# Designs tried in a protein design run: designed miniproteins, single chains, continued (2). Part 66

Each design is a single chain, and the fold is of that chain. pLDDT is the mean over its residues in the fold that is shown.

## One batch from the design tools (miniprotein)

Design m6285
Fold by ESMFold2-Fast:
Structure m6285 (fold): chain A 62 residues (1-62)
Amino acid sequence: LESEIEEILLNTLKKKGASETTAKYVISLIKKGNEKEAIKILEKFGIPESVAKKVIDIFKNL
């Protein structure tokens, strides 16, 4: 589940124009609990704050 969710987020960000490095960085921020920075990067790639918060909550419940 964790690996599948990471892959989905990685692919979603890449489709929205993020580099693989940027997508991996966002996943790293979520895992470290740096939610504010993760949300800001997700918003930059067109993911609304409400959706970004839900994604972070999914990772926190893994």
Scores: mean pLDDT 80

Design m6286
Fold by ESMFold2-Fast:
Structure m6286 (fold): chain A 61 residues (1-61)
Amino acid sequence: ISSLSSEEIAKKIVDAGIVDEGTAYAVSELLKAHPDISAGELSRLTGLSRSTASKILELVK
């Protein structure tokens, strides 16, 4: 089962160098609340580019 904690998801995002730590934690909480969130939706909710949101989703999937 692919059940990562919000902190583990955030750490993966930070380690990948995609966004800063605070943004990574915000994104990780959104992903835990909405596991099927699209890159477009994540982009709108966080203010990140669609490309960045897509990379995050690929990383944590």
Scores: mean pLDDT 78

Design m6287
Fold by ESMFold2-Fast:
Structure m6287 (fold): chain A 63 residues (1-63)
Amino acid sequence: ITFKKSFILGAIPLADADRNGYLSAAELLKLLTFLQSMNDLPVDGIADPELLAELQKIVKEHE
């Protein structure tokens, strides 16, 4: 699936330059901002509900 997983997973390595499997809250917030800025899409389109839940949780936890 070229747009769903490839696009989202591609953005993760860009945000996590070290690619050590652990994304800090700061790295996830950067990814969230980047994805939302470039990808104003409905959940059923490209947004993964698991990814959205993860990002929302991290944003609240970082607050």
Scores: mean pLDDT 51

Design m6288
Fold by ESMFold2-Fast:
Structure m6288 (fold): chain A 76 residues (1-76)
Amino acid sequence: MAVDPEELKRFIREYLVAMGVPEEIAEELAEELFEQMSNPALRQRALELYELFLTDPSKLPGLTEEQRALLRERMA
């Protein structure tokens, strides 16, 4: 799947926010993780989570239904 790199980075940031990470810290962590996307394993995992968000969000680890709803709203 061709995913916009900025959309993938946004997804990582919003996922962390939905998990309860403060927005400022989530932005810093997402930036750090995105810089490490030269690592194929990290890039593949991020893409897998994004695909899971699109196809079966109930399988997303570490999120309640309310947190998944927040993630959907923030990604809209």
Scores: mean pLDDT 76

Design m6289
Fold by ESMFold2-Fast:
Structure m6289 (fold): chain A 82 residues (1-82)
Amino acid sequence: SAGQQDIESLRKIIERAERLIREAEEEEDPFRRDVLLGVAQVALSVAIVSGRKLLAKTTDPAEKAQLQEEIERAERLLDRAA
């Protein structure tokens, strides 16, 4: 369904941001670390806004639960990237 494709796209954005945060945590160069964290923060901020918009228009309870879980994951990762 279109809803499942939107959720999958959101999940992929969040997973890419988590990978960037992990790379930043292992990065010895402060400049490169800041760039990686900055890219992750922008991606997560966009994902949270997009996820909330999807949640507002979603009527399927299972898709709502998945969206809430992904939004909460993105919020936790954004805190970790700060």
Scores: mean pLDDT 89

Design m6290
Fold by ESMFold2-Fast:
Structure m6290 (fold): chain A 74 residues (1-74)
Amino acid sequence: SEAERRALELIREEAAKLDEEAREAILRIVDAAERSAEEGEAEAIRAGETLSDEVKRKMLEAVARANERFAAEA
């Protein structure tokens, strides 16, 4: 859907501002989610289990910023 496309676009834009490790982790999740919701969820679970708390915090902050921007467009 258009809303899903825009939400993922904003996540990619916020990810571009991050350090390489956090940026690559978000892009892997977004790319997987574009293929299927199930693949996106699986990649997010993997990231949650394998990445450091610092990297996960940066990722969550970027997604929160993207979600705030998306809400402002509604």
Scores: mean pLDDT 82

Design m6291
Fold by ESMFold2-Fast:
Structure m6291 (fold): chain A 69 residues (1-69)
Amino acid sequence: MVTPEEIREFGRRKAEEALEIAKEAEDGVRSEALGVIARATGEALRNPEKFEEAKKEIEEAIAEVKAAL
C-alpha cells in the first residue's frame, strides 16, 4: 500500500530533480514541469490508486525538460 508520505517524498524528489536539470532552461519549461509535478502529486495524495499514473506524468514532464535543453 502506498502511503501519503511516500507520495509526498516522490513528488519532492522529482521537483528537486526538475529544478536541478532545468536551472539553465527557459523559465516556461521549468514552470510547466513543476506545475505538472505538483498537480500529479496532489491528485495521487487524494487518490493513492492513481500514484502509478502520477509517476508516469511526472517522468514525462521531466523528460520534456531534458528534451528542451
Scores: mean pLDDT 78

Design m6292
Fold by ESMFold2-Fast:
Structure m6292 (fold): chain A 88 residues (1-88)
Amino acid sequence: SEKVSEAAQEAVKELKKYLSEEKAVEILTDALFTAKKLIKEGYSIEEAVEKAVEEVKKEYNLSEEEAKILKEGVRKILEIYLEEEKKE
């Protein structure tokens, strides 16, 4: 999806203010993977995003600002992804 790709690029751009591009991509990918897994387990988008970001924050020792940016990015990407899935 073009919209998913755009949202991911925006999230990486914001995270790059604090992190290297490689690390920003790795962290975003890990958070998205974890959040998608939690949604499949029955968690809401809000709960899945919060749990995934807290897990990644602990694993990568992210600051509160970095975690906030990650949370916003993951949320936007998942909302677009799930909205597109609902139409299929």
Scores: mean pLDDT 83

Design m6293
Fold by ESMFold2-Fast:
Order: C-alpha cells, then sequence, then structure tokens
Structure m6293 (fold): chain A 80 residues (1-80)
C-alpha cells in the first residue's frame, strides 16, 4: 500500500529533521488509518529494510532516523 509507505517515510523524515511534533502526527496517522496487523506486517518490515539500506549506504543519520521510527512504531504496538 503506497499510503502505508508514505506515512512510514514521513515518520522517518520527521525524526531525521528532529521534528518531534511532525513525528507524533505521522505516528497518529499510521495508527488511526491502519490496523495493528498492517503495521506489524507491512510498516515494521519496511522500516527494518530501510534501516539496513541506510546502513549499507553508510548514511548514519538516515539509519538513526529509521531506527527511531521503527522503535516508535514497535513501542506503540507493544502497548496494543
Amino acid sequence: DPQVQELAQRLAVAYYQGDEAAALLAQQELFQNFPPSVLREQVVPYLKQQVEEARAAGDANLETAYVLALEAVQDALAQE
């Protein structure tokens, strides 16, 4: 689903920019628009792939942004 990837990307971009308010809004949109099953089966694997791709590219700042996005989604899912 392109919308799932776009919202996951927005979350990572917000962390990359240090914009905690934008990160919170993107996370809220993900959890309001998609069930936990979609977040676990599509968003989490997508973010894990992006972490590995950023690491392979040697982009430490982008890797950190995707790690923070991944942790935020996983932590919120653990509370569901």
Scores: mean pLDDT 85

Design m6294
Fold by ESMFold2-Fast:
Structure m6294 (fold): chain A 64 residues (1-64)
Amino acid sequence: SLVEEAEKALEEFKRAAEAGDTQAMIESLKRINELIEKLQAEGRTDEANRIREKFKELVKELFE
């Protein structure tokens, strides 16, 4: 599902950040944004917002 793929992309971003892999972070961020846009296009706004909030929380954990 789109939600499962977004969760995987969030895990990929986390691993890339922990490894200091800037290229992998950019690629996973692009994937996260693409999946959010697809969820919104399908009218799945609540799920899209949930993924945005998870990403925001992840960024705080990794960089704050």
Scores: mean pLDDT 85

Design m6295
Fold by ESMFold2-Fast:
Structure m6295 (fold): chain A 60 residues (1-60)
Amino acid sequence: MVDQTIDDLVQSVKSFVGDEAAEQLRAELQKLRENGELSPERVRQIAQKVLQASPLPPPR
């Protein structure tokens, strides 16, 4: 299910970007889905942008 994909992606990035940015990502993905513009490439692009803008470094 695409909802499962969105939830999994949001959960995955939540630890890196924090709750606010994760909620923002979720809202944008749901908006795209409602407008019929949701695609795997678009989802990945948005998630990558959020990760790059995060204040947290990747875990080591």
Scores: mean pLDDT 69

Design m6296
Fold by ESMFold2-Fast:
Structure m6296 (fold): chain A 76 residues (1-76)
Amino acid sequence: SAALEAIVALLEALGRGLSPELQARLDATLERVRAAPSVEAALAIAGEWLTEVLPHLSDEQRVAAAETLARIEALA
């Protein structure tokens, strides 16, 4: 699905600025997104991961995460 590929690409772009530990957690989340049965399920998985990592992000990374989430939600 083009929408699932777009969600993966947006999360991968956000992940490049993160610590190796958070990037490893993202890799597991990306597998779940790719295996999602629908765009709605993929959005829920992406939102869950973003919520879990948000407290570990810098202020600049939080802005990038919020912008990424908004772009992902626009795909629904």
Scores: mean pLDDT 80

Design m6297
Fold by ESMFold2-Fast:
Structure m6297 (fold): chain A 77 residues (1-77)
Amino acid sequence: DEILERWREAAVNLLSYNLELPREKAEEIVNAYIEKFGEEAPYRLINEKLSKEELEFLAKLAGVSPEELSKKLAGLR
């Protein structure tokens, strides 16, 4: 599904840019996130609609606190 792949790519780009991660690491994180929360999960990440559980999961994989992740993602605005 083209739209699901677009959300996935946008999520990878967002994590890579905002967390200053290599693209390969951002892809690894997004793939694990999709496996746990479903194919539509990247839509919630790119639209700042993450649940607490999703935020904690992503922060753990990125090696940052949930508070730091939330701040860095909000920095897109």
Scores: mean pLDDT 83

Design m6298
Fold by ESMFold2-Fast:
Structure m6298 (fold): chain A 98 residues (1-98)
Amino acid sequence: GIEELVEELRKAIDAGKPLHEIMKLLVDLVRAGAPRETLLELAEQVVKRLESIDGRKRPTPEEILEAIEKALRGELPYATSSFESIVLGILEEEERKK
């Protein structure tokens, strides 16, 4: 359920899992319809992780969630940031496994 995915994402962040794995869990939570307050809290933790990788532009938690929602609706035709590239890569990987 949603609570189990939240716990998995928190554990992945605490364990220093790769950003791809963390983003995959966040995408799963958005797809599952997790509460917006929960998604924003988790996205804030993801933003802190991204700050260590992308030194030029810091995305907001809202921008991360918006990008995921757009990608899930098929409204994100190409990546304009590192996190958008990861999200699109996750969705492409899922389609290949079907």
Scores: mean pLDDT 76

Design m6299
Fold by ESMFold2-Fast:
Structure m6299 (fold): chain A 62 residues (1-62)
Amino acid sequence: MVRIAVGAGPTEELAREAAEKLKEITGADLAVGLAGMDAKEGQEEGKRLAKELGGVYTGVTV
């Protein structure tokens, strides 16, 4: 099972940075940045993506 950390932000760079920070903190296997999304949108999309990939959603940060 893959553990996925999701970061959301107004830009791809900020979203990726948030995802990488969360991955480091949680020990997740993958970091995914979702650009152009707020925290609520990022949470919904992150949960959907984790389910599609057969992984575990570890949280979202902005």
Scores: mean pLDDT 70

Design m6300
Fold by ESMFold2-Fast:
Structure m6300 (fold): chain A 62 residues (1-62)
Amino acid sequence: KNIEYAYAGVRSLMDVGAFGVEEAEKLVKGGKEAGISVEEVIEGARKAGASEELIKALEEAG
C-alpha cells in the first residue's frame, strides 16, 4: 500500500509551508508516476494532518 509515500510527500510540503495548486499538481503527478492513485494521495494527506485547503487542491489537481 502506497499511503506512506503520499503521507511523506504531504508532510514534506507542510514542513516547508508550500501548498497550493502547483504543489498539489506536482504531488498528484509524482504519485501517478509511482503508481499511486489520487484517492491514495488524498488519504495520505488526511493522515498527515493536511488542511481542508490542501485536500481541496489535491482533489482539483486529480
Scores: mean pLDDT 70

Design m6301
Fold by ESMFold2-Fast:
Structure m6301 (fold): chain A 77 residues (1-77)
Amino acid sequence: MAEAEAALARARAAEPELVARFREAAAAGDLAGVYEVQVEALELGLETARALGAAEADLARMEEMLERARRMLEEAR
């Protein structure tokens, strides 16, 4: 499935930058920055999981985690 391959390639390409941004925000005490990276990583992970045909229960858990991360980001701003 070309969609699944594209999603995996996109996730792999984004990983080093997301890790670097997370470390930078954490070191700076930038809580909003930490949650911004977490939201972006969860969005990418959910997109990849959907493309791979992950189970409905797993997708639901990821969506719940994403919604929680978005709420934490909003509160940190």
Scores: mean pLDDT 80

Design m6302
Fold by ESMFold2-Fast:
Structure m6302 (fold): chain A 59 residues (1-59)
Amino acid sequence: RPVYTEAAAQLAISLGARVSEEELRSDPAGAAERAVLQLYTRGLISREQAENLPAWAAA
């Protein structure tokens, strides 16, 4: 299971995802998962990128 973190959410936001500060504060893992899904459904990232983004943010 991918581990979604605030770092993953911030990376997704830098790639064009739209996440509120309140969402990041209250549920950073859920916000990160939603941000990655936004990028994928909009065609901004590939499926492989979506699956690996949490690991890349942790580096």
Scores: mean pLDDT 74

Design m6303
Fold by ESMFold2-Fast:
Structure m6303 (fold): chain A 71 residues (1-71)
Amino acid sequence: APSYADLLLQGFEALNAGDLEAAIRYLEEALARQPDSPFAADILATLSRLYAELGDEARAAEYAARAQEAA
């Protein structure tokens, strides 16, 4: 299975390619592997933005709230 670092790299590469759904999937998997990471708040904030770009305002708001709690 890919490492936490591999999942973050794949998520970043998907973002650079404009593949928002792949980026979300990799970042959600990374978050699940290390929810207590010092980067958790940044990952949650990024997921909020990506869901907003896909038109999923409910999940965007949920991730934004979780990002504030994690910071």
Scores: mean pLDDT 83

Design m6304
Fold by ESMFold2-Fast:
Structure m6304 (fold): chain A 55 residues (1-55)
Amino acid sequence: SEREELLKKFQAFYGLPVDGVLDERARLALRSFQRLNGLEDDGVLDEATMAAIRG
């Protein structure tokens, strides 16, 4: 799915294990990414967060 592919892209970019699982470490990285992009830092891979990862 696009969500899984985007999560793996995010994991690869941040040097995380590329397993498609949004674990605690991946959620912490996602919250940081969300803050840098002016999004709510809830650690949820929503449509706005996915759009930001797409670029």
Scores: mean pLDDT 83

Design m6305
Fold by ESMFold2-Fast:
Formats: sequence, C-alpha cells, structure tokens
Structure m6305 (fold): chain A 57 residues (1-57)
Amino acid sequence: SEEVEKKLEEARQLLAEGKVDEAMRIIDSLIQEHPDDPEVLEKARELYVEALRKKRE
C-alpha cells in the first residue's frame, strides 16, 4: 500500500504541475494493477476526473 500511496501522490503532484498526460498514465497503471481495491479505485477515479477537467476538453 505504500507503493500505491506514493504513486497517488506522484499523480497529484503531476496534475498540480499541469502534466496531465503523465498523471493519467500513473492513474491508468494503478487502476489496471488494483482493479478490485475499492479505496485505490476511488482515489484513482477522483484524480482521473480532475485530470479530465484539466485536459483540453
């Protein structure tokens, strides 16, 4: 879970820096590796929504 928390924090930092594509790669990786972990999925989804908002759309 430490690795997961580190990756989530990394994605948050990338989003804060406007590096949306890099953040989304990390988020996608976390979702793929933890498909049945509801807490990881909830946090990843929250960041994914933020990333979509910051994307050109």
Scores: mean pLDDT 80

Design m6306
Fold by ESMFold2-Fast:
Structure m6306 (fold): chain A 94 residues (1-94)
Amino acid sequence: DEQARNQEDHAILVVAERIPEIAAAYLAGDLARYQALVEETQARVEELLATPQAPLEEATVEEAREAIIRTLAETRGEKLKASQEEIEEQIAKI
């Protein structure tokens, strides 16, 4: 369904736009901001999925998908690094 694809494509763009800020809140441990941003993003996605949308250029959607994947990978890396630094600090206290 072309309409369903257009709606999903627009939702992907919104997620790509919002995800850096969501990731920043998550890494900062600001759970209240993280939850608020996730809820706002979910509400916007639901609106886009309920409304007919114009087609987007495939390259634009692919760039957005790549940005989401990159941000998620970077966020996982930073979280893992922070955990490693915490472990090293604990060892130093022994």
Scores: mean pLDDT 81

Design m6307
Fold by ESMFold2-Fast:
Structure m6307 (fold): chain A 57 residues (1-57)
Amino acid sequence: MVELTDAEFEEAKAYLLSKAPALASLPDSFLRRLIEQALERAGATTFAPELLEPLFS
């Protein structure tokens, strides 16, 4: 599983909340896990915000 640095997490969180503002109510630990799982499902070896698009389909 891809592990996010703090900087990568903040970037991913900003992108995620721009698409789904309701997720702001969730703990950062949950958001981090959700992002990491989305990247793993995409087969990602590095972080890219567009890899989170499947979460909004």
Scores: mean pLDDT 74

Design m6308
Fold by ESMFold2-Fast:
Structure m6308 (fold): chain A 65 residues (1-65)
Amino acid sequence: MEVLPKEELEKIEKEIAKESGVDVSIVRKYRNGELSDAELAEIARKQGLDLTPEQVREERERARR
């Protein structure tokens, strides 16, 4: 169930990575929902947010309910 062809996806992923200052692999994991709570906390810390993996997990569980 992929909405876009791979060529367009790769272009968008590269553009988002450049805008956000993160690696393309991280953008792809984020888009697919494959980022772990620890990886999300690390990204947040790079963005200047003081988040722990525990806090990220709690937010995700709230979003599901």
Scores: mean pLDDT 66

Design m6309
Fold by ESMFold2-Fast:
Structure m6309 (fold): chain A 102 residues (1-102)
Amino acid sequence: MTEEERRRREDLRNLASAAQVALDTGIEAAKQSPEEARRMAEALLAIADGASAVNPEHAETIRQLAEEVVRLLMEAAEDPSKLPEAVKAGQRLIDELRRAAE
């Protein structure tokens, strides 16, 4: 593995960790207000954009998963019964980011 490939995998792992933090914070924010959930959703989309730039082959999948998590977080802010689905979708996004880092 080249140093460039090693660096890209490290960057993707760091982005996956950042996405986990953003998701955990976004879940708590969704319980408090739609405005806070929206702010965290923007952070999650920015992380997905960064990951997509580092790994173009997975870019579309990462973006679609991030948009689904954002949608479910916004829905959970209005209906807490939807929070488990938002968590499940968020975990799928993080798992995909980790796979892209392999």
Scores: mean pLDDT 76

Design m6310
Fold by ESMFold2-Fast:
Structure m6310 (fold): chain A 72 residues (1-72)
Amino acid sequence: SVAALIDEALADLEALVEQFEKEKPSMSEIEREIEEAMLRIQRSVHILELQKAGASQSDIDAFRARADALLA
């Protein structure tokens, strides 16, 4: 289901953010910039997969809002 895909995508992003926060204190400025860019790319990959699965615009908007909160 689309709801299950959203939950899985959010769990994936949450795990990546937790790993980034854990490693962040030992990272240089440019390494942090690269990792932040990679997190944004991963969010976009999940949006594309939701679109391919037939998610509605409201489903995608809900995912974006929750993903953006995780990446803040």
Scores: mean pLDDT 88

Design m6311
Fold by ESMFold2-Fast:
Structure m6311 (fold): chain A 100 residues (1-100)
Amino acid sequence: SIREAVEKMLQSIIQTVQEYVEEYPDNEVARTTLEKLQQILDELKAGKISPREALEQAKKVLQDGLREAERRGDIKTVITLGSLLTNLLMMEYVLRKEEA
C-alpha cells in the first residue's frame, strides 16, 4: 500500500539520519532534523496525517536542514541531507504518477 511504502521510506531516512547523529552527536542540524522526522513518522503511524502530508512535511524538514547546513558551511551534512531529499523526491514523483 501507499501508506506502507511511505512508512518504510521514512523509516529508512530516519535510520540514515540516526546513524549520522551517532557519528556526529554535536551536530545540531542533524539532531533537529532527526527529531522532526521522528515526529512526522509517529503522526503518520497514529493516523493523524496522510502519507502525502507526511512526504510533504519530511521534504520541508530535509530542505530546511539542508539550507541551514549550507549556511554553516557543513558540506558533509549538505551531502547527506541532499541525498535523502533526492530519494524522497523520487518517491513523491512515483506516488503522483500512480494517481494519474
Scores: mean pLDDT 87

Design m6312
Fold by ESMFold2-Fast:
Structure m6312 (fold): chain A 80 residues (1-80)
Amino acid sequence: LSEELKVEIAIALVRMAIAIETRLVIQGKISLEEARRRVEETVEKVIREMELSEEAAERVRREAERLLREALERAERERA
């Protein structure tokens, strides 16, 4: 796999994790803090398992934080 394709796959996996965890927040099953922790754990696991370079890992972490922040803000609003 090319590095760029690995980054695309990593981001897709992170998006899936964010969707699952934010759904659990909306359902009242976990806290916003717990959802953040779980997504952060998934990000580090994906980086490790896919053997991403430092540059690629930093790209994935930045995009993940942006996506997670937006998703959790939206989930908090929907829960209210």
Scores: mean pLDDT 86

Design m6313
Fold by ESMFold2-Fast:
Structure m6313 (fold): chain A 98 residues (1-98)
Amino acid sequence: MEALIQKLLAVMDALFGDAEEISIAELADRLLALGLSEEEVTLLVGLLMIASEGKTVFTREELEEAVRKIVEILQKNPELLKKFEAIVDKLEARIAAA
């Protein structure tokens, strides 16, 4: 799990760039621009909304906290965890190529 959290933190840093905060809409747009499908983006956004109790704007620290909570939720659902890890790996590869 620590390796997954570290990958997610690196991905989040790249997605934020120089921004102090990011909205759910901006995050979704950036994920689509990186080549994620609408289904993959919907899954990530849905998990963020569940973990953050409906927050629509995130600082880096708030997004990190939400990500840690997503990982805790996913540990209870191995099939969903596998899908999430695949999306994270795809996103890491796309960011490295950009």
Scores: mean pLDDT 79

Design m6314
Fold by ESMFold2-Fast:
Structure m6314 (fold): chain A 105 residues (1-105)
Amino acid sequence: MKKTILELADEVLKLIDEAMSRTDNEEAKKYLEKAKESVERLRQLILDDAPADEIFRAAQEFAENLVKAVRILEKEDPNDPVVKQLKAAAERLLTAALIYAQIKA
């Protein structure tokens, strides 16, 4: 499971970078950057076998910032395939991280 979460985190990071390159919206870029930092922290917490509560907090911070970014991006282009891919990859990452944290708790 740890390897799967790391692979999903890497996929999400690539999609965030692609989404950032495709928008001129400063607020969306700000939330995407915060989401990226949260994914990088989540990745490090998984590598360090951190406590479940820290993993949950990082996952929550990621979800909150991503939701804010996606709302802005969907107003610009509701059919952006990168945003759709990012949402799907993020859901997989969050699900995997939450299951991993539950097993660990």
Scores: mean pLDDT 86

Design m6315
Fold by ESMFold2-Fast:
Parts: sequence; C-alpha cells; structure tokens
Structure m6315 (fold): chain A 88 residues (1-88)
Amino acid sequence: MEEERERALRLFEERLAEVAAELERQGRLLGAKYVRLVAEAAREGLPSEEVEKRFAEELGLSREEIMEIAREARPLSTAAAARLEAEL
C-alpha cells in the first residue's frame, strides 16, 4: 500500500507540474505557485485548507486574494486529478 500511495502521489505531482507549467506559459504566475503548493501539501498528507494558509504566509496575501487565485487554478487542478484517476 505504501508503494501504491507513493506511485499515486508521484503521478499526481507530475500532472500538477504540467498544469503549473501551462499556467506560467499563460503568465498566471500566482496560479502556478498555488498548484505547486497543492502538490507539496498532498506529498505531506495535508488538507486543502493548509495549502491556503501556506500560500498566505509565503506570499503575504489576504484571504480574498488567495481565494481569487485558487478559483483561477482549481479548474486546472481538478482536471489534473481527473486525469490521474483515469490512469489509475
């Protein structure tokens, strides 16, 4: 089960890295940063609320600004998760 979990996390991280790279190509740098923090939190087994907190602390952003960035990035993050499920 640990090997299966590690493999799933690796695939998820790879997919989120692709999403982050695409956001950067579009000039959506904060969205790309948010997606990378989502991948990091998943590696650590943290809930999504902790991602929001870390993003606030790292960039000194207000909750409203974080929610706007998350709204921008979440559709792409959801697509990455759906692709991972299709591969598993």
Scores: mean pLDDT 67

Design m6316
Fold by ESMFold2-Fast:
Structure m6316 (fold): chain A 62 residues (1-62)
Amino acid sequence: NAMANQAAIDEVTAIAERDLGPEAAKLVRDDMEALYAAGKDVTDPSIQTAVLLRAVGDKLDA
């Protein structure tokens, strides 16, 4: 469902922007869009968690 996947990308990106800042939000959006383009279901909570954990890891590499 393309509409649900797009909504998930927008929602998870907004969470990342609020909690981690705009730089992390850009990484989350790019990662989610790449996964969706590769045929992954980005409404899957395990995929969303993996994307957010990667963004947190990047932010901690200061």
Scores: mean pLDDT 83

Design m6317
Fold by ESMFold2-Fast:
Structure m6317 (fold): chain A 79 residues (1-79)
Amino acid sequence: PVKVLSPDQVKQNVEALQEVKDGKKAEVVASDFVLNYYKLPEVTPQLVADGEKRLKDAEAYIAANPAKAKEWLAGYKPA
Protein backbone atom coordinates (compact mmCIF):
# COMPACT_ATOMS: atom_id res chain seq x y z
CA PRO A 1 0.00 0.00 0.00
CA VAL A 2 1.17 3.49 -0.88
CA LYS A 3 0.02 6.82 0.41
CA VAL A 4 -1.40 9.31 -2.06
CA LEU A 5 -0.69 12.89 -1.07
CA SER A 6 -2.70 15.86 -2.30
CA PRO A 7 -0.96 18.30 -4.65
CA ASP A 8 -0.87 20.75 -1.75
CA GLN A 9 1.02 18.24 0.42
CA VAL A 10 3.53 17.62 -2.37
CA LYS A 11 4.07 21.35 -2.76
CA GLN A 12 4.69 21.67 0.99
CA ASN A 13 7.36 18.97 0.76
CA VAL A 14 9.02 20.69 -2.19
CA GLU A 15 9.07 23.98 -0.29
CA ALA A 16 10.65 22.20 2.67
CA LEU A 17 13.42 20.98 0.35
CA GLN A 18 13.96 24.56 -0.79
CA GLU A 19 14.38 25.66 2.82
CA VAL A 20 16.66 22.80 3.87
CA LYS A 21 19.06 23.54 1.05
CA ASP A 22 20.48 25.78 3.76
CA GLY A 23 21.40 22.56 5.57
CA LYS A 24 18.78 22.71 8.28
CA LYS A 25 17.55 19.11 8.16
CA ALA A 26 19.61 16.09 7.19
CA GLU A 27 16.61 13.87 6.48
CA VAL A 28 15.41 16.30 3.83
CA VAL A 29 18.91 16.32 2.33
CA ALA A 30 18.69 12.54 2.03
CA SER A 31 15.30 12.86 0.36
CA ASP A 32 16.71 15.35 -2.13
CA PHE A 33 19.64 13.00 -2.75
CA VAL A 34 17.25 10.18 -3.61
CA LEU A 35 15.21 12.39 -5.95
CA ASN A 36 18.27 13.50 -7.90
CA TYR A 37 20.10 10.17 -7.64
CA TYR A 38 17.30 8.23 -9.29
CA LYS A 39 16.79 11.04 -11.80
CA LEU A 40 13.09 11.15 -11.15
CA PRO A 41 10.81 13.99 -12.25
CA GLU A 42 9.82 16.70 -9.79
CA VAL A 43 8.38 15.38 -6.53
CA THR A 44 5.14 13.45 -6.91
CA PRO A 45 2.78 11.83 -4.38
CA GLN A 46 4.02 8.36 -5.36
CA LEU A 47 7.64 9.43 -5.14
CA VAL A 48 7.05 10.79 -1.63
CA ALA A 49 5.48 7.51 -0.54
CA ASP A 50 8.34 5.46 -2.02
CA GLY A 51 10.90 7.91 -0.67
CA GLU A 52 10.77 6.47 2.83
CA LYS A 53 12.22 3.18 1.61
CA ARG A 54 14.75 4.93 -0.59
CA LEU A 55 15.67 7.25 2.26
CA LYS A 56 17.11 4.35 4.28
CA ASP A 57 19.23 3.30 1.30
CA ALA A 58 20.26 6.92 0.80
CA GLU A 59 21.38 7.13 4.43
CA ALA A 60 23.75 4.22 3.88
CA TYR A 61 24.94 5.80 0.65
CA ILE A 62 25.46 9.16 2.34
CA ALA A 63 27.43 7.47 5.11
CA ALA A 64 29.74 6.07 2.42
CA ASN A 65 29.77 9.32 0.42
CA PRO A 66 29.23 12.25 2.82
CA ALA A 67 31.02 14.63 0.43
CA LYS A 68 28.46 13.98 -2.29
CA ALA A 69 25.60 14.58 0.13
CA LYS A 70 27.07 17.97 1.00
CA GLU A 71 27.45 18.79 -2.69
CA TRP A 72 23.77 17.98 -3.28
CA LEU A 73 22.76 20.15 -0.34
CA ALA A 74 24.95 23.09 -1.39
CA GLY A 75 23.99 23.00 -5.06
CA TYR A 76 20.43 21.72 -4.76
CA LYS A 77 17.82 23.57 -6.80
CA PRO A 78 14.43 21.81 -6.82
CA ALA A 79 12.86 21.94 -10.27
Scores: mean pLDDT 49

Design m6318
Fold by ESMFold2-Fast:
Structure m6318 (fold): chain A 94 residues (1-94)
Amino acid sequence: RPSVEEALASHLRGLDTLIAALEEQKASEEERVAAIETFLRIAAQELLEHLSPADARAVMEALAAHVYERFPDDERIRAVVEAVRAEFLARLAA
């Protein structure tokens, strides 16, 4: 299994690559929101399958914080991030 640091670095790189591609392609708000949601849902699934619950939570929280830093005033992205986080925390509790 990758270390928490390796998993974090990998997912942050993937997220930055996605954001750069969306900016280069001049994606609409709808496309940007959908892409970020899809990325975080896939990341959540991978983290739950490959890391301990504590490490999975740490990486997911870091990814959420990074999205907020890149889109500080985007209420729709914030709503999507919080929805994915809520679903992730529910899955950790199950």
Scores: mean pLDDT 85

Design m6319
Fold by ESMFold2-Fast:
Order: structure tokens, then sequence, then C-alpha cells
Structure m6319 (fold): chain A 74 residues (1-74)
């Protein structure tokens, strides 16, 4: 379900916050963005573009990027 994807992504963001990689405000913004993307069900190119921009901004590894994209497109 969409809720399961959002929950899994939220868990990843909470781990990044706990590790000090992102701030609470960044975590909340990232969560809201992914929720919006999933709710709007945009095409694969839009999802990939948004996830890549997100990963570039927050230094997320390519492996994590691929995991996020797979979860959104499932």
Amino acid sequence: SRDAFIAAFQRMLDNMLAAGVITQAQRNAMYAMIRSIVDQNPDDATIQQQVQAFAQQYNISQSRQQTIIRRIRR
C-alpha cells in the first residue's frame, strides 16, 4: 500500500535524523515531498527526477536512491 511505502521511507529518514545527517526540518520537508509524489502518482521520469534532486541535496548514495525509486514505483 502507499502507506507502507511512506512508512518505510519515514523509517529511513528517522535513521538519517538519528545519525545527524539531516535536521528535523529537512526530515519533515523530505517526508512531505515523498508523500506528495506518491499521492500524485506522477510518471516514472518525474519520480526519478525528484528523487535525484533530493539525493543530490542530502548526499544520499546511489544505492539508497535506487531503493527509494523502487519503493515508489512498486
Scores: mean pLDDT 68

Design m6320
Fold by ESMFold2-Fast:
Structure m6320 (fold): chain A 65 residues (1-65)
Amino acid sequence: MEAARAAVEAGVEAVRLALKHRDKVSQDIIKRALEATVRGLKRDPDIEAVKAEAEKVLDEIKAAI
């Protein structure tokens, strides 16, 4: 439960930052952020992997802006 919430929170923040800074991030990063958010909302069986991907994408976006 906590991992799914953390994955969604990281994914939503990643999408928010990517859309705010569209000129500085690739479309692939935006897609990855959206996919991680959707997988978190669906409570994917690999939720720890989803959380790690969401956090990784968020870190990549923060590094780009």
Scores: mean pLDDT 79

Design m6321
Fold by ESMFold2-Fast:
Formats: C-alpha cells, sequence, structure tokens
Structure m6321 (fold): chain A 70 residues (1-70)
C-alpha cells in the first residue's frame, strides 16, 4: 500500500545517504511509490529534498507523503 511504499522509499534514501544503497535502489523505491498513482512526482521530490537537507525526520517524511495523497 501507500504507507509501505513510502516507508520503503525513506529506507532507500537513508541507506543511500549512509553509503549502503545505490541511486538505482532509490529510483526503484520512488517508482513503486509513484506507481500507486496517489502522489504528484514533484511533491515526492520536494519532500525527499527536505529530508535530505535535515529539515524533517524519517517519521515526518512518511507522514508528509501520506498527507500529500491526492
Amino acid sequence: GLREAAEELVRAVRAYLAGEATGADVRAAMQRLLDTGLLDPDEVERLVVRYVLGLISEEELVAALLAARR
């Protein structure tokens, strides 16, 4: 579901930042989230950037992705 896809994306981004995953792993997780059809790709990118910049936590990113559903 949407929550599981969002949590997978957050884990992939965290692992990538830690040097434990590739950009291909992040792209695959992002594609699964976008394949739900429930989120705008630009909004997903914006929220991921906020997380990468340290402006929101992992839990806040998941919550924001779920709240951004349209």
Scores: mean pLDDT 85

